# Designed miniproteins, single chains, continued (4), part 48

Each design is a single chain, and the fold is of that chain. pLDDT is the mean over its residues in the fold that is shown.

## One batch from the design tools (miniprotein)

Design m13637
Fold by ESMFold2-Fast:
Order: structure tokens, then sequence, then C-alpha cells
Structure m13637 (fold): chain A 109 residues (1-109)
């Protein structure tokens, strides 16, 4: 789902780190203007929020810990997003595994 959106927006998505506790992805988008690249980045951030909410509801866990590092490059009309999604430390190992598996599926499919 997320990878398809990123590709439709002319961007690239890379899974930087995948563990039972967290998934880290890097998304890069370019556009004819920086403002358009920022708009595309906003659409991607919104999709990540949607996926996180769906995973929380399907697994039956409270809020996942989501951090977004946002870097804009005016010379290249490029935005880079480093997104970390982490399972709650209090979650049982089986729930953390389900969170990781479902996140990966929604990111890659």
Amino acid sequence: ELKKLVEELGGELEIVKETEDEIKIRVTVTAPSLEEAKRKAGEIINKVSEIVKEVEEEVGVPHLDVSVDYEADEAENKVTLDITIKAPDSAEPEKKKKISELLKKKIEE
C-alpha cells in the first residue's frame, strides 16, 4: 500500500531496519518544485498515519510510537523522510510480532 503510493508519486521507499520491535523506512520524493515535493511528502505522511491506525485497530494495541525526520533540499526539489514505527515496550512479544508483520505487509503490498 505505502510502497505503491510512493511509486505513484515518483518516489523511492527503502526499508532501512526491520526488527520485532520496530520498522524504519526511508522515503525520498522529488518534483518539479520544492512545494510539490513537500505536498507529496505530506500525502505519504498521511498514508503512514492511516496504516498505523489500521495496525493498532487490527492488533488491538494502544498507540504505536511514530517518529518522522523530515529533510527538504531546495537545490534538488527533494524531500527525504526517515520514518520509525515502534511497538509499545509494554506489548507482549506475540503482539509485537503481529504488529511488525502487518506493518511490513501494508508498507510493501
Scores: mean pLDDT 82

Design m13638
Fold by ESMFold2-Fast:
Structure m13638 (fold): chain A 65 residues (1-65)
Amino acid sequence: MDITLVLEVDTSGLSPEEREFVLRLAKRLLGLQGKKLQAELEKQHPDEKVTVTGKVVLDGEEFDA
């Protein structure tokens, strides 16, 4: 079971420094939520390999979480 979590954010009104801060928080949030989701899915599907990946999209630019 392969799941991708995508967090899309419009940062068009932000400074470069604020955009970097948002990216850092978004990656951290996706990492934490992805771990929780993977653990819950592995509990419900113990015989299946579960992979959860995260992607942050800022104004059309993709970053791996």
Scores: mean pLDDT 81

Design m13639
Fold by ESMFold2-Fast:
Structure m13639 (fold): chain A 85 residues (1-85)
Amino acid sequence: LEELREKYKELREKAEQGDIEALVEFTNVAFKLADELYRQGRLDEAIRVVEEAIEFLEKHRELDPLGTEAAIRTFRTYLEELRKR
């Protein structure tokens, strides 16, 4: 879990600097982090990770418009699923 959280921070910083590969990796790590938090019963933290990932992707959509749009849609679906619990 801590490894995923540190990787999440690292990839976010790199993507913020314009690294498209880091943005793609950030999306994958954000999903893994949220899923792991949910599996551990840390629902509020899982929701926060998903909300933060959506906000970050919306802000950096220009780096990969098609990829970010698909990821945002998937995250929004997952967020609704988490909120129903």
Scores: mean pLDDT 81

Design m13640
Fold by ESMFold2-Fast:
Structure m13640 (fold): chain A 97 residues (1-97)
Amino acid sequence: IEEKAKKIIEELKKYILEHPDASSMEAVRFANELIAKEVGVKVDADGNVEPKTKEQQEKMEELEKAVLKLIEEELGKKYPSYAQAVSALLNKLKAEL
């Protein structure tokens, strides 16, 4: 799971570098799509992620927690939500460009 979470963060960082004008909402949506893809859950036409089974939901929650933990470790801060952690990572990477 840690390897999958690292891959998601690498892809998210690449997205931010290629799209420096991306909003926090766009970055969070992209991160959600990456998590869904790793778990094998399809994203609908409106960008919503709907897990088909309880097992898929549990795998998504586990991967979200792993991504959150890695972002917290990199930024040296605790965040109340996955979305806030992704937004903080976006802001830090934009400041380094």
Scores: mean pLDDT 73

Design m13641
Fold by ESMFold2-Fast:
Structure m13641 (fold): chain A 98 residues (1-98)
Amino acid sequence: MLSLAQIEGIIEKVGKHYNAPEDVVKRAVELAKKYPTTALRVAYAIIKIVKEKLPASELEKIFKDLVVDYLQGKTEAQIASELGLKLKDLLDDLAIKK
């Protein structure tokens, strides 16, 4: 299991890469720390917020919708595609700087 510090680092890195507002990143870190196994879903929610220019208040709703999609059997590739992203690009953004 990833440590809370590693999860925070991943979420902050995604936020920085997409130039997400500070309030979006802070809320995302709190969600990822509360639900560590869903850190990837939190990252998707940040990207959707930034791409669609949504307010930070939508983050938890988007996160919950993405968790429901996962429970309904949607693949990571399908979720990334629905966000207008290539799965490879999203995973590269989540990986430590290379």
Scores: mean pLDDT 67

Design m13642
Fold by ESMFold2-Fast:
Structure m13642 (fold): chain A 86 residues (1-86)
Amino acid sequence: MGRPGDSVVAAATAEAEVAALERLLGDRIEEMRVEVLSSTETSAVLRVDARLASGTMLRLVLRVRLLSETSAEITLESVEEVDAFP
């Protein structure tokens, strides 16, 4: 049986969030770091640290729920501006 995080789900979620963040702010993302905080077979909680072309750095917390292998629900739990990546 597949383990949580062994699929491309985390990568696909990170790419979707990059696109959503770029649209939200109208800025390009220069650097991004994704960390899985918790995961199950059908869900995950991710922390995304993103540096924008403007120099703004953001920390996002996302909840991902798998509806199928090709479909997922993504919920933005929190957004915070940070001074630097850890």
Scores: mean pLDDT 66

Design m13643
Fold by ESMFold2-Fast:
Structure m13643 (fold): chain A 95 residues (1-95)
Amino acid sequence: ANTFVTAAEAAAALVAFVLQKEGVDLDQKRKSVRVSAKYLKDLIVDLFGEELNKKQFRSFLKTYGKDVGLTDQDVDTLLALSKDTLNDLKNRYLN
């Protein structure tokens, strides 16, 4: 299927939303991007399936976090997120 956004842009949008939800300050290096909600849902389903787990989320953040300008410390912060936060991401993007 054709899309007008890249996987990197979709990943950047997802990471930005996660950081904002956890009250982590987004520095000037992390730009908000516009992304199709459908594309973001499709990306989340492809990466995590119907069940989100912390290992898959870790892999996602390490792979795509560079596109948002995440540091190793930011990734560690996100990896410390609770299962409830991961379920909120699933519900937000898969509904």
Scores: mean pLDDT 50

Design m13644
Fold by ESMFold2-Fast:
Structure m13644 (fold): chain A 61 residues (1-61)
Amino acid sequence: SPELAALEKRLAELERRMFETGQAYADAVRAGDHDKAAELQAEMTRLQAEIDRVRAEIARL
């Protein structure tokens, strides 16, 4: 369905952003940039909540 395709596209975009943010987080931790690491960890938490919401929407279709 068009709705499912849109949600799957959104999920793929969020998963890509999560991967990129996770790499940036690992880099910040290795660099000892605790402020940047905390910022990126908060962003990962927000992205995970969005992923969970999109997955729940897909499950309701």
Scores: mean pLDDT 92

Design m13645
Fold by ESMFold2-Fast:
Structure m13645 (fold): chain A 75 residues (1-75)
Amino acid sequence: SHADVAPLVAQLLSPSPETRLRAAAELAKLRDPAAIEPLVRLLRESTDPLTRRLAAEVLGAIDPERAAAVLAELA
């Protein structure tokens, strides 16, 4: 649900790499499409390499076609 997804997406911006990795794992497990648009936004806007990598990996788990399209656009 959006209520479950929003805190996990926010945790991808945590200063703790451990918190970011845990949040990414939980988002990938949930595979909730409510995460798609926030993850796309993080890929486009974040300057943190780990956050962008994790957003790309989770997006690929949920929607591989959209992940491929966004990554191609950013290349």
Scores: mean pLDDT 83

Design m13646
Fold by ESMFold2-Fast:
Structure m13646 (fold): chain A 118 residues (1-118)
Amino acid sequence: TPELEELRREAAELMADPSVSPEQKRIVATLVDIAVRLEELAQRTGSPLARELAEKVLEYARKIIEAVRNGASKEDIIKLVNELIETLKEARERSTDPELQAFLDEVIEKLKETIKEV
């Protein structure tokens, strides 16, 4: 999608910035990976919930990239990531698709591990 292409461009610019911490770069890289995989899952399965989540992850990824770009505190960035984790957990409980549930469990764990390193 055009929104995913824009996210990738914004992330690439941030990843090239030497003033951005390695921890913040890891968070951004993880968010881009999740956004890409959700978009692919939504396209392949036609799942309305997967589509809803692809859009929501893009929204949070853009907010987090903007927060990093604007020099937000580690605490504020972690709060945004935790809000996304909560959103993904709620979606997991709403899902009846084992493939989507397994994907959500994987990415929730990955996000938790990523913020633990900050």
Scores: mean pLDDT 85

Design m13647
Fold by ESMFold2-Fast:
Structure m13647 (fold): chain A 68 residues (1-68)
Amino acid sequence: MPIEELIELLDSPDPEVRLEALETLIEEHKEQTKELLKTNEKFQNSVLRLLTDPDPRVVEAARELASL
């Protein structure tokens, strides 16, 4: 799946979809995700939002992604 589609899925109303998108970004797009965390303000803001997600699994995955 293209990284652009995965980033859009981070805003999904379904926590399972948000979780899968975070896990896929970490596992398959690690270097591009690291670059976006340094350079892309919109991506940074999406990740910060997910750190306060109501689903604790999403919060844990967002913490792992943020620590790349």
Scores: mean pLDDT 85

Design m13648
Fold by ESMFold2-Fast:
Structure m13648 (fold): chain A 61 residues (1-61)
Amino acid sequence: GSPEEIKKKKELERKIFELEIEIGILRIQHAVGLISEEEYEERMAKLEAELAALKAQLAQL
């Protein structure tokens, strides 16, 4: 691929990694009872939707 494609791939990979960390933190907060089930479900749905969109972009290049 072009240098532009490589840069875009790295940017997407970085954003995916950051979202996966945020999801991990949210799971821990829920597991230890720091947030409600409803709050967890709402926040998780948003983060997973964004993660899925970024992964789809990465797959298309």
Scores: mean pLDDT 85

Design m13649
Fold by ESMFold2-Fast:
Structure m13649 (fold): chain A 100 residues (1-100)
Amino acid sequence: SPRERAVEHFRRAAEYSTLAAEYAKKGDFEKAVEFSRLGAEHSIEAARADPRFRDGALAVANAHIQAAEYAKKGDGVKAAQYHTLSAELARRLAEELEAL
């Protein structure tokens, strides 16, 4: 169903954002950006599968943008914090969608 596809995509977004946070903490910004991009793509696909969660998907995308800006400044701690926020938001969206 559209809901089940959106749940799977938000869970994948959370997984990739968690990996992005880990690599940002290690100072591997190239891998952090790679995994963050994959997380953002899954968040967009979740919103396409079920548009009721579009605002939540935008919040995930905004956390991703902030993480990228801090990574450009070489601030791995702040980049990791925003990647972690992206993961937490995506996970909560998946849980809320499953609870419907």
Scores: mean pLDDT 84

Design m13650
Fold by ESMFold2-Fast:
Structure m13650 (fold): chain A 87 residues (1-87)
Amino acid sequence: SEIDEIDKEHLKKVNEIIGEFLTKYRTASEEERKKLKEETIEKLVEEDKKYNEKLKSLGVTPRLSEEEIKKSIEEFVELLVESQDAA
């Protein structure tokens, strides 16, 4: 279905953003890590917004506000950082 293709494309883009973050994070200074975290949050928020706009065009209503989405993404990126610092 069109929804399945949208979901697949969204997952691919999210995985690409996360993969870039993890790769860059490993070689980054503390100051560069702060910037990478901010840039990654912005990229994930933008991708989620585009994903929700596509779903909306098919009659699917987003459950979360843009503010709630950003908060969830910020929490997710914090968990990614924590996982890298533990390794």
Scores: mean pLDDT 83

Design m13651
Fold by ESMFold2-Fast:
Structure m13651 (fold): chain A 111 residues (1-111)
Amino acid sequence: GKIEKLAKEAIELAKKLIEAIKKGDWDEARKLLQQLNDKINQLISEALKSTDKDELEKAIEGLDEIIELLEEALEVAKENGAPKDLILEIEILLGIVRLSKGVLKLLLKKE
């Protein structure tokens, strides 16, 4: 479905972001982070419009993997001396993803 496709695309962008950070390619990392932010916003928007519990569960699973990848991205960014603004943007996005996952979990608990 659309949610699975958006989650997969966001996960692939997060993996590319980690590789750009490991290479010290800050221009590519900034571009990938912007693309990732856009995909995550699309994923969250589609999940919030869904009335299907299976689609909501798939969105939550996708966000869980994205959280793990963003935590890794933050760790490798700090280890590789990334610009402070890039580190802050990753921290902000991680916060948004964690909050959004919490909201989707609350929607699943509505009987």
Scores: mean pLDDT 89

Design m13652
Fold by ESMFold2-Fast:
Structure m13652 (fold): chain A 66 residues (1-66)
Amino acid sequence: MSIRDQIRAFGRQRGLRLSDAAVERLAAFMRERGLRHLSDLLSFSLEELRAVLGPHAERLYAALTA
């Protein structure tokens, strides 16, 4: 499963409404950093995630830590 498909599946499962632009931005960030799994994002600060996702960062972070 691609990183993009993984992000979309997670968003649907957690009720997180991510735009296609937000999905692509997050997927690009994960590829740039060599991340394999969404849980790897927990190694980054909320501030770093906010720089990539803007207002969606806090909701994504909360969903990942649930």
Scores: mean pLDDT 77

Design m13653
Fold by ESMFold2-Fast:
Structure m13653 (fold): chain A 107 residues (1-107)
Amino acid sequence: SSKIEAIIKAFEQTANQFISELDLSEEQKEKLLELLKWVVEELSKLTDIDVVIEAVRYFMIVLTMIQNRHSLEEIEETLDNMLAQTTDPRLRAMLERIREVVKEILG
């Protein structure tokens, strides 16, 4: 879908810029950029625009929580709430990987 491709491209550009501006070490930023690359590749396989939008929304919420200096515990609670509301297995896999990377950089 041309609409899905446009959303993913806009998301990738926005998230890349957002990560570059975070108050994190270069190593922590590299881990987030590798996560972003993987998420973009997974989103590109999706045909359901609502799942794509939800994934983008969740990823940007997590980045915003990092920017606002939320604790690892608060971010993990937010991710657990997202997982509890999510039935799509691909979106669940993305949320679990986001959780793992956040634990690595903030833990």
Scores: mean pLDDT 90

Design m13654
Fold by ESMFold2-Fast:
Structure m13654 (fold): chain A 90 residues (1-90)
Amino acid sequence: MKKSAMISLLDEALKALLKIIEAEGGDEELKKELEEEYNETVRLINAGDWEAIKKKADEGNIFARLALYFEKFGEKEVRELIEDTLEVRL
């Protein structure tokens, strides 16, 4: 598994989400929550704590869910899912 590729794609997803929130008028609390969820997911990926990642995904952390999807299906499938869901190009 390519940890650097996974984290890079999650960073691209975070940046896309932050741009969408800013375009919708900005929500500083939502931006902060997404950044905190992203940082927690990156910490867990670097620690190799996949059990904790699964728990965070179950609790609604979108980056943890994307990390699990990346592990199962790979970069291309996750990139396409993000682009289709957010209607963006990464």
Scores: mean pLDDT 83

Design m13655
Fold by ESMFold2-Fast:
Parts: C-alpha cells; sequence; structure tokens
Structure m13655 (fold): chain A 80 residues (1-80)
C-alpha cells in the first residue's frame, strides 16, 4: 500500500527530527555556562521542532531544526 508507505516514511522522518532536536537540546545545555543566550534560542527552536513533528508538521519541524542548527554552529564557532 503506497499510501501506508508514505505515512511510514513521514513518521520515520518525524522521529528522526525529534531525535536531532533532542541532541541539539543536549548541546545547548553544554553551551549554557558560556553562551546562555545561544543555549536558550537553540532550546526554543528545538522545542518548536519537536512540537511540530509530533503534530505531523514535518516541514515546519525541519525549518525550526535548521534554525536551531544555525544558532548552534554560530555558538560553536565562538567557542573556537
Amino acid sequence: DYEKARADVRKTLADALIKAANSFKEQAESLKPKYPEYAEKVREYADKAIQAANDGRVDEASEYLDKAAEILKEANEKLK
């Protein structure tokens, strides 16, 4: 059933996005002592990504995760 296969792919993508968002939240906690503002923004976007993925809004979840990743990269460059 092609429609079931598509639904399974979207579910797998949502689960992957949630896993990535949780990883970003862990990385944000490690940034908190030096860059609390960056840590807060990463956590905020990661939480929004998790919520969107749970609601089946995978495109929105991906956009929030991209924003969290960009902020995390910026903070990591400042750590170098």
Scores: mean pLDDT 81

Design m13656
Fold by ESMFold2-Fast:
Structure m13656 (fold): chain A 84 residues (1-84)
Amino acid sequence: VEEAVKLAREAMEAGKPWKLQGIIQALQEAGHTEEANRLALEYGAEIIKRAVDISLLPPEEREKALAEAEKEFEEGYREAKEIL
């Protein structure tokens, strides 16, 4: 669990909030619900801000941003699953 939480913090330091979301998903599936919820609360405001920023982009840029977010999510999910 400690390694997954560290991975989540490193993702945010790298500016990858969607990678953090993938890690949170993996933590929840592994039964680490309290740790997942703490991370979601700790970074929730920053994630909401970035989601709003994406929602305000022109359609073409929004689609690209969503595709990148999905890729980051999958990367975080896989990395967390490997260490959980």
Scores: mean pLDDT 80

Design m13657
Fold by ESMFold2-Fast:
Structure m13657 (fold): chain A 98 residues (1-98)
Amino acid sequence: MEKKKELIEEIERRLAELFSKRLERAVLKAIKKELEKNGKLSEEERKEIEKKLEELEEEIKRLVEELRRLLEEIEGKVLESDAEVESAALQLVVKEKE
């Protein structure tokens, strides 16, 4: 029971990180779009934003893979899609708090 609780707490932490990184990505994409719309995006600035977006996408991918591993330890079931990983992680965290 204690080991399961520790794994669920780790899942909650990874979910918070995942949602934080996804929000950062969404904000950065919105900034890029607005700068392009207003003709204020330089080639150098565009490359810097695209590099940051690529870094965020790699971090998001890593967090999803880490969540999948933690879920496999708790559920004993392999999850193949990112959406299934997020859904399963949220369900476990919610059930633990009930």
Scores: mean pLDDT 80

Design m13658
Fold by ESMFold2-Fast:
Structure m13658 (fold): chain A 74 residues (1-74)
Amino acid sequence: SALEEAKVHLLNALHEDGALTPEIREAILATRDLDELLAVVAGLVDRADRSLLLKALQPIPEELRARLEAVIRA
């Protein structure tokens, strides 16, 4: 599913950049739909580097990436 692809790309990018924590990993994996993933990412902007999060979104499909980027930039 597109949600599972988005999770894989986020987790892989965060891991490669050394930013993946057990807490972040569990939060992302626990999401059941896009709205839940958007809520988790919104919660991360106060705790993580916004530039790092935006970089992690680059390999994600455009439709999902646009929605995730809008949440990070809010």
Scores: mean pLDDT 77

Design m13659
Fold by ESMFold2-Fast:
Structure m13659 (fold): chain A 94 residues (1-94)
Amino acid sequence: SAEEEFREQFLKGVRNLLNMLLSDTTDPRVQALAEEMLELVEESERNKESPEEVLKRLQELIDRALPDLSPASRARVLAMLRLIEHELAEMKAA
C-alpha cells in the first residue's frame, strides 16, 4: 500500500542517517545512542508505527541522552535529528 511504502521509505532514510552518524562518530555515548535509535527503528517497523510516532520516539530518546553528551556531540546528534525532521516534512510535501 502507499501508506506502507511511505513508512518503509521513511524508515530506510532514518536508518541511513543513523548509519552515517555511527560511521562519523568516535564518541561511545553517541554510538550507544545511535544503536538504541536503530533498535527503535527496527521495533517501529515490526509494529507498523507511523512516521510521526517514530519521530516522536526518536526525539524522546535524544532528549533523555542530551544532558550526558558533550556540546560537540549534542550539536552532531541535533543536526541529525533536524535532517530526519526535514526528510519527513519533504516526503509529506511530495
Scores: mean pLDDT 87

Design m13660
Fold by ESMFold2-Fast:
Structure m13660 (fold): chain A 62 residues (1-62)
Amino acid sequence: SMETKLEIIKLLFEATVGATEFVIEQIKKSDGDPDKKEKLIAQNKRTIEDLKEEIKRIEERL
């Protein structure tokens, strides 16, 4: 059903959020240019916010 399909997509987006949060923590621990690290962290945080908004849209349909 469409409901089951949306629930599966939601689970995949939630898993992707978790993976992206892990990537941010690895960037924070890495050696390197602080400005580049800040930009990469900001980019990945934006990806998390976009995914959370998609999750919210799915929840509104369920």
Scores: mean pLDDT 89

Design m13661
Fold by ESMFold2-Fast:
Parts: C-alpha cells; structure tokens; sequence
Structure m13661 (fold): chain A 96 residues (1-96)
C-alpha cells in the first residue's frame, strides 16, 4: 500500500540522515513523512509540482534547523529541482 511504501521510505531516509552524522528527532521524521508522501504523489500522477512542494517543505525545515543554504542548494540541484533552487537563491539575496 502507499502508506506502507511511505513508511519504508521514511525508515530509509532516517538511516541516510544517521549516516550523515545527524540524530533524527520526531519532528524531523514528520517532515520526512510528509515529503515522502508528496514524492509518491509525483510518481503516481507524473506532476512535478508535487516534487517542488516536497522540496519547499524540506527547505523550510532545514533552514529553521540552521542548515547552510549552500548545502541545501547543492542537494536541490542534484535532485534536478532547479526552480526551487532559484527560489532559495532569490530569497537569500533579498535577505542581504
């Protein structure tokens, strides 16, 4: 089921985060779960806007946690989410 697949993806992402030397907290897992659901919707519908929405949610959470915007931009570009990457760059320029 889609729910079971989302739970499996959450566990996979949790493991990847732990491998990056970060401790996973319950709030972080909730964000990961929501992102995973949007990614599954993008796969099922073919609508890239779900991936863009997932990326925006992840970016908002990571910025709130004090993650370097440069690291976020690299991750977005690696995922092919150039539109969201440009939005983050423009937001950072506007704060300067």
Amino acid sequence: SARAEVEAEVERLKKQMEELGKEVDPEELEVVREVALLVRLAEETGDERYLEEAARLAVDYLLKKGVDPEVILEELREAGLEKVAKEVEEKMKKLE
Scores: mean pLDDT 75

Design m13662
Fold by ESMFold2-Fast:
Structure m13662 (fold): chain A 70 residues (1-70)
Amino acid sequence: LSDEELARIAELAGVSPETARRVVEEAERRGLLDRTPTPAQLEEIARAAGVSPETAASVIAAASALLLER
């Protein structure tokens, strides 16, 4: 993901670009960036990224929306 894409994801999710990067990186490590994670997987990503599960879900949804636009 480019810095421009991360900035757009952060805008859509209502978080900082740094927070969006952490969530995206944790989702990619788990192979979940292009899939719908389960609630348990969202909680794991949220813990690893240092955010709430709600924030992790918002970032992943925004990333998926941008990937769909490609």
Scores: mean pLDDT 79

Design m13663
Fold by ESMFold2-Fast:
Formats: structure tokens, sequence, C-alpha cells
Structure m13663 (fold): chain A 62 residues (1-62)
């Protein structure tokens, strides 16, 4: 999983994005929606590494 966290959100497959969100306790049915959500977080300045350390940041996303 460390290799996944070294990628940018835009470089993830939808399935990898879904797995990352599931590891944070978020069950997103659509893998493409999971990837869009992570890309949105990255654009807001929140990296995948930062999200893995502080999943609470997802609660503050629009």
Amino acid sequence: SIGIFSKKASDLTPEEAKEILESFGLDIEDPEEAKRLLIKAEKAGVSLVELSENPEKFRKMP
C-alpha cells in the first residue's frame, strides 16, 4: 500500500482510489467517484499521505 500512497490522485486507477477510501472507513460504491473525490482533495492541497495520517480531513471536504 505504500506504493499507492506515493502516487498522485490523478495517477491512481479508480480501483486503487476506492481501496484507499475504504482504508479510511469510506465505502464508495463507484470507483470512478472515489478517484474524483481523491483528485478533489489533492486540488484542495490535501495529499494522499496527509489523508492516510488524518482521515478527518475528508469530513471537511465539500
Scores: mean pLDDT 69

Design m13664
Fold by ESMFold2-Fast:
Structure m13664 (fold): chain A 93 residues (1-93)
Amino acid sequence: SERELIEEMTRRIQEAVRRTLEEAGLREAGEKIAEAIRKTGEQYAGMSVEDAAAQILRTVREVARELVSEEVAERIVGEVSRVADETIAKYRA
């Protein structure tokens, strides 16, 4: 279902963000961003997966800009976008 796909995408994005920021020595920022992603995924679980992905990307951009440098924020947004696109492509193949 679309809801199950959004839940899976949200989980994968959270894991990718935590891993990327932990590797950068920013574990606490990673946990805060992952929690914001979880809440956004739940809020938009009734939407299309594309709409949910767009809202998650918006949330990541906003929260990351408050917690990390612009360079790290752009890196995280890129990683989130990649994971979202790969997850959608895999489940729609």
Scores: mean pLDDT 86

Design m13665
Fold by ESMFold2-Fast:
Structure m13665 (fold): chain A 71 residues (1-71)
Amino acid sequence: MEEEGRRLVEEARKHLGQGDFDKAREYARKAAELGLREEAAEVLRTMGDSLRAQGKDEEAEEAYAEAEELE
């Protein structure tokens, strides 16, 4: 389970780096379900920062809110 969760976090970070926010979010949510909530929250906060930089403030706030829920 730990190895699987770590793989999901790695996939989330990879897709985030590629600008695939839908896939990054999907993998982050799966990682959170396996107990990697802090790592999933980190991915979602980074996604929020990227969305804000693109002028997508509402979508950025949704990403930040989801990250806060994973605390």
Scores: mean pLDDT 82

Design m13666
Fold by ESMFold2-Fast:
Structure m13666 (fold): chain A 80 residues (1-80)
Amino acid sequence: SKALELLKELKKKIEEKKLTEEEFNEYALKIREETKDFPPEELKKIIEELHNIKVALEQKDYEKALELLEKLIELVEKAL
């Protein structure tokens, strides 16, 4: 799944602390495009978790951002 690959790339960039806000927004947009055909309930959860990850990154809470990203990866894997 391209969505899963994008999430794993995003995880690596967060772990390496090399992710800019612009790059995060580009990943979020691509992940939303690749998951657009998911059921509405799953789409809502994906959008909410992407927002929560963004907030954690803005707060420099990288541990929380990674925790939320792992949760999002699991959600996407279950929806496939």
Scores: mean pLDDT 85

Design m13667
Fold by ESMFold2-Fast:
Structure m13667 (fold): chain A 109 residues (1-109)
Amino acid sequence: MIEEFAEAAKEAFEKKNEAKLMGLVLALLAYSRGKITEEEAKEIMSIETMEDFRKYARKLGFSDEEIETLERAVRGESRGRTELELEAEIARSFVYMLYSLKQLEEKRK
């Protein structure tokens, strides 16, 4: 699972695919809360569009207000007062850490 997250994180950051980054944050949050299986997390990591991200977030029981909060937090536009914003910022930092580790592994020449 962690290697699959690292590869998806690399793709999200290098291709600047915001929807994929949002999907990765959603997968980490839902998995850490025990709301999804490892298989469902892999499905969410395959998200490529904002429409698919929003549909999946709604399927997982996130409200439209919570989805907007996640989108702001992932963009670095957090208003800094909700538990969900803090969790999303932590998850985004973890995704960036996985990307950084993957880059370090590939640049060993």
Scores: mean pLDDT 78

Design m13668
Fold by ESMFold2-Fast:
Structure m13668 (fold): chain A 68 residues (1-68)
Amino acid sequence: MKELINETVSLITEEHIDEEGRLNEKGRKILDEKVEELRRKAREEEGLDQLEIDILEALLRMAAAAHA
């Protein structure tokens, strides 16, 4: 799980950031794909409930936004 968050953050480069320092369309697409992978993995491999999955999604989105 931590590895997936770190990998997602590492995939976001300057080309995925807009002029205001926020994720552009390509950066948001990468984040959305990684969020989908995180939700699937947390549900199927870790057996997490919906609330735990929602918290992890929020943390991933927050980490990506902080890197932008």
Scores: mean pLDDT 73

Design m13669
Fold by ESMFold2-Fast:
Structure m13669 (fold): chain A 84 residues (1-84)
Amino acid sequence: MTVAVPLSGARIRAILRRAIRTQSGDIRRRAQMALHYLDASPDPAAVVDAFNADLAAQGITSISIDALIRRVRIIAARYNVASR
């Protein structure tokens, strides 16, 4: 399943929460990590903006749920490291 971009922070969180409820195993664990890192970020809005800007720079107009989870986790983790 794919979702159209750009995405608001509320839509990203809704997608991650749905994945946590409906998926199992590794995908659910990765979605939990992505949501945790996003919410633990000192600037979650900057993480969302960076996610949308990265996809726009690559000409990406839609993204799979797996790719969304992976990209949000990586970007949010990067912001958490930079805030140390």
Scores: mean pLDDT 81

Design m13670
Fold by ESMFold2-Fast:
Structure m13670 (fold): chain A 60 residues (1-60)
Amino acid sequence: MQQQQEIDQIIDHLIRSTRSPQQLDQQIQAIKQHYQAQGVTLSDQQVQQIRDQVLQHLQQ
């Protein structure tokens, strides 16, 4: 349950901070590495969810 709230916070942060799809890929990789250092692994499905939701906002 806490992981979904964490993902929602990541999505909100990326929507506000990301200006281009190219920048998004770099920011997702940085976040993934940050969470791995804390012992939290983001699944491929979670990474895809984050990417898709942020890209939807960037296209507007």
Scores: mean pLDDT 75

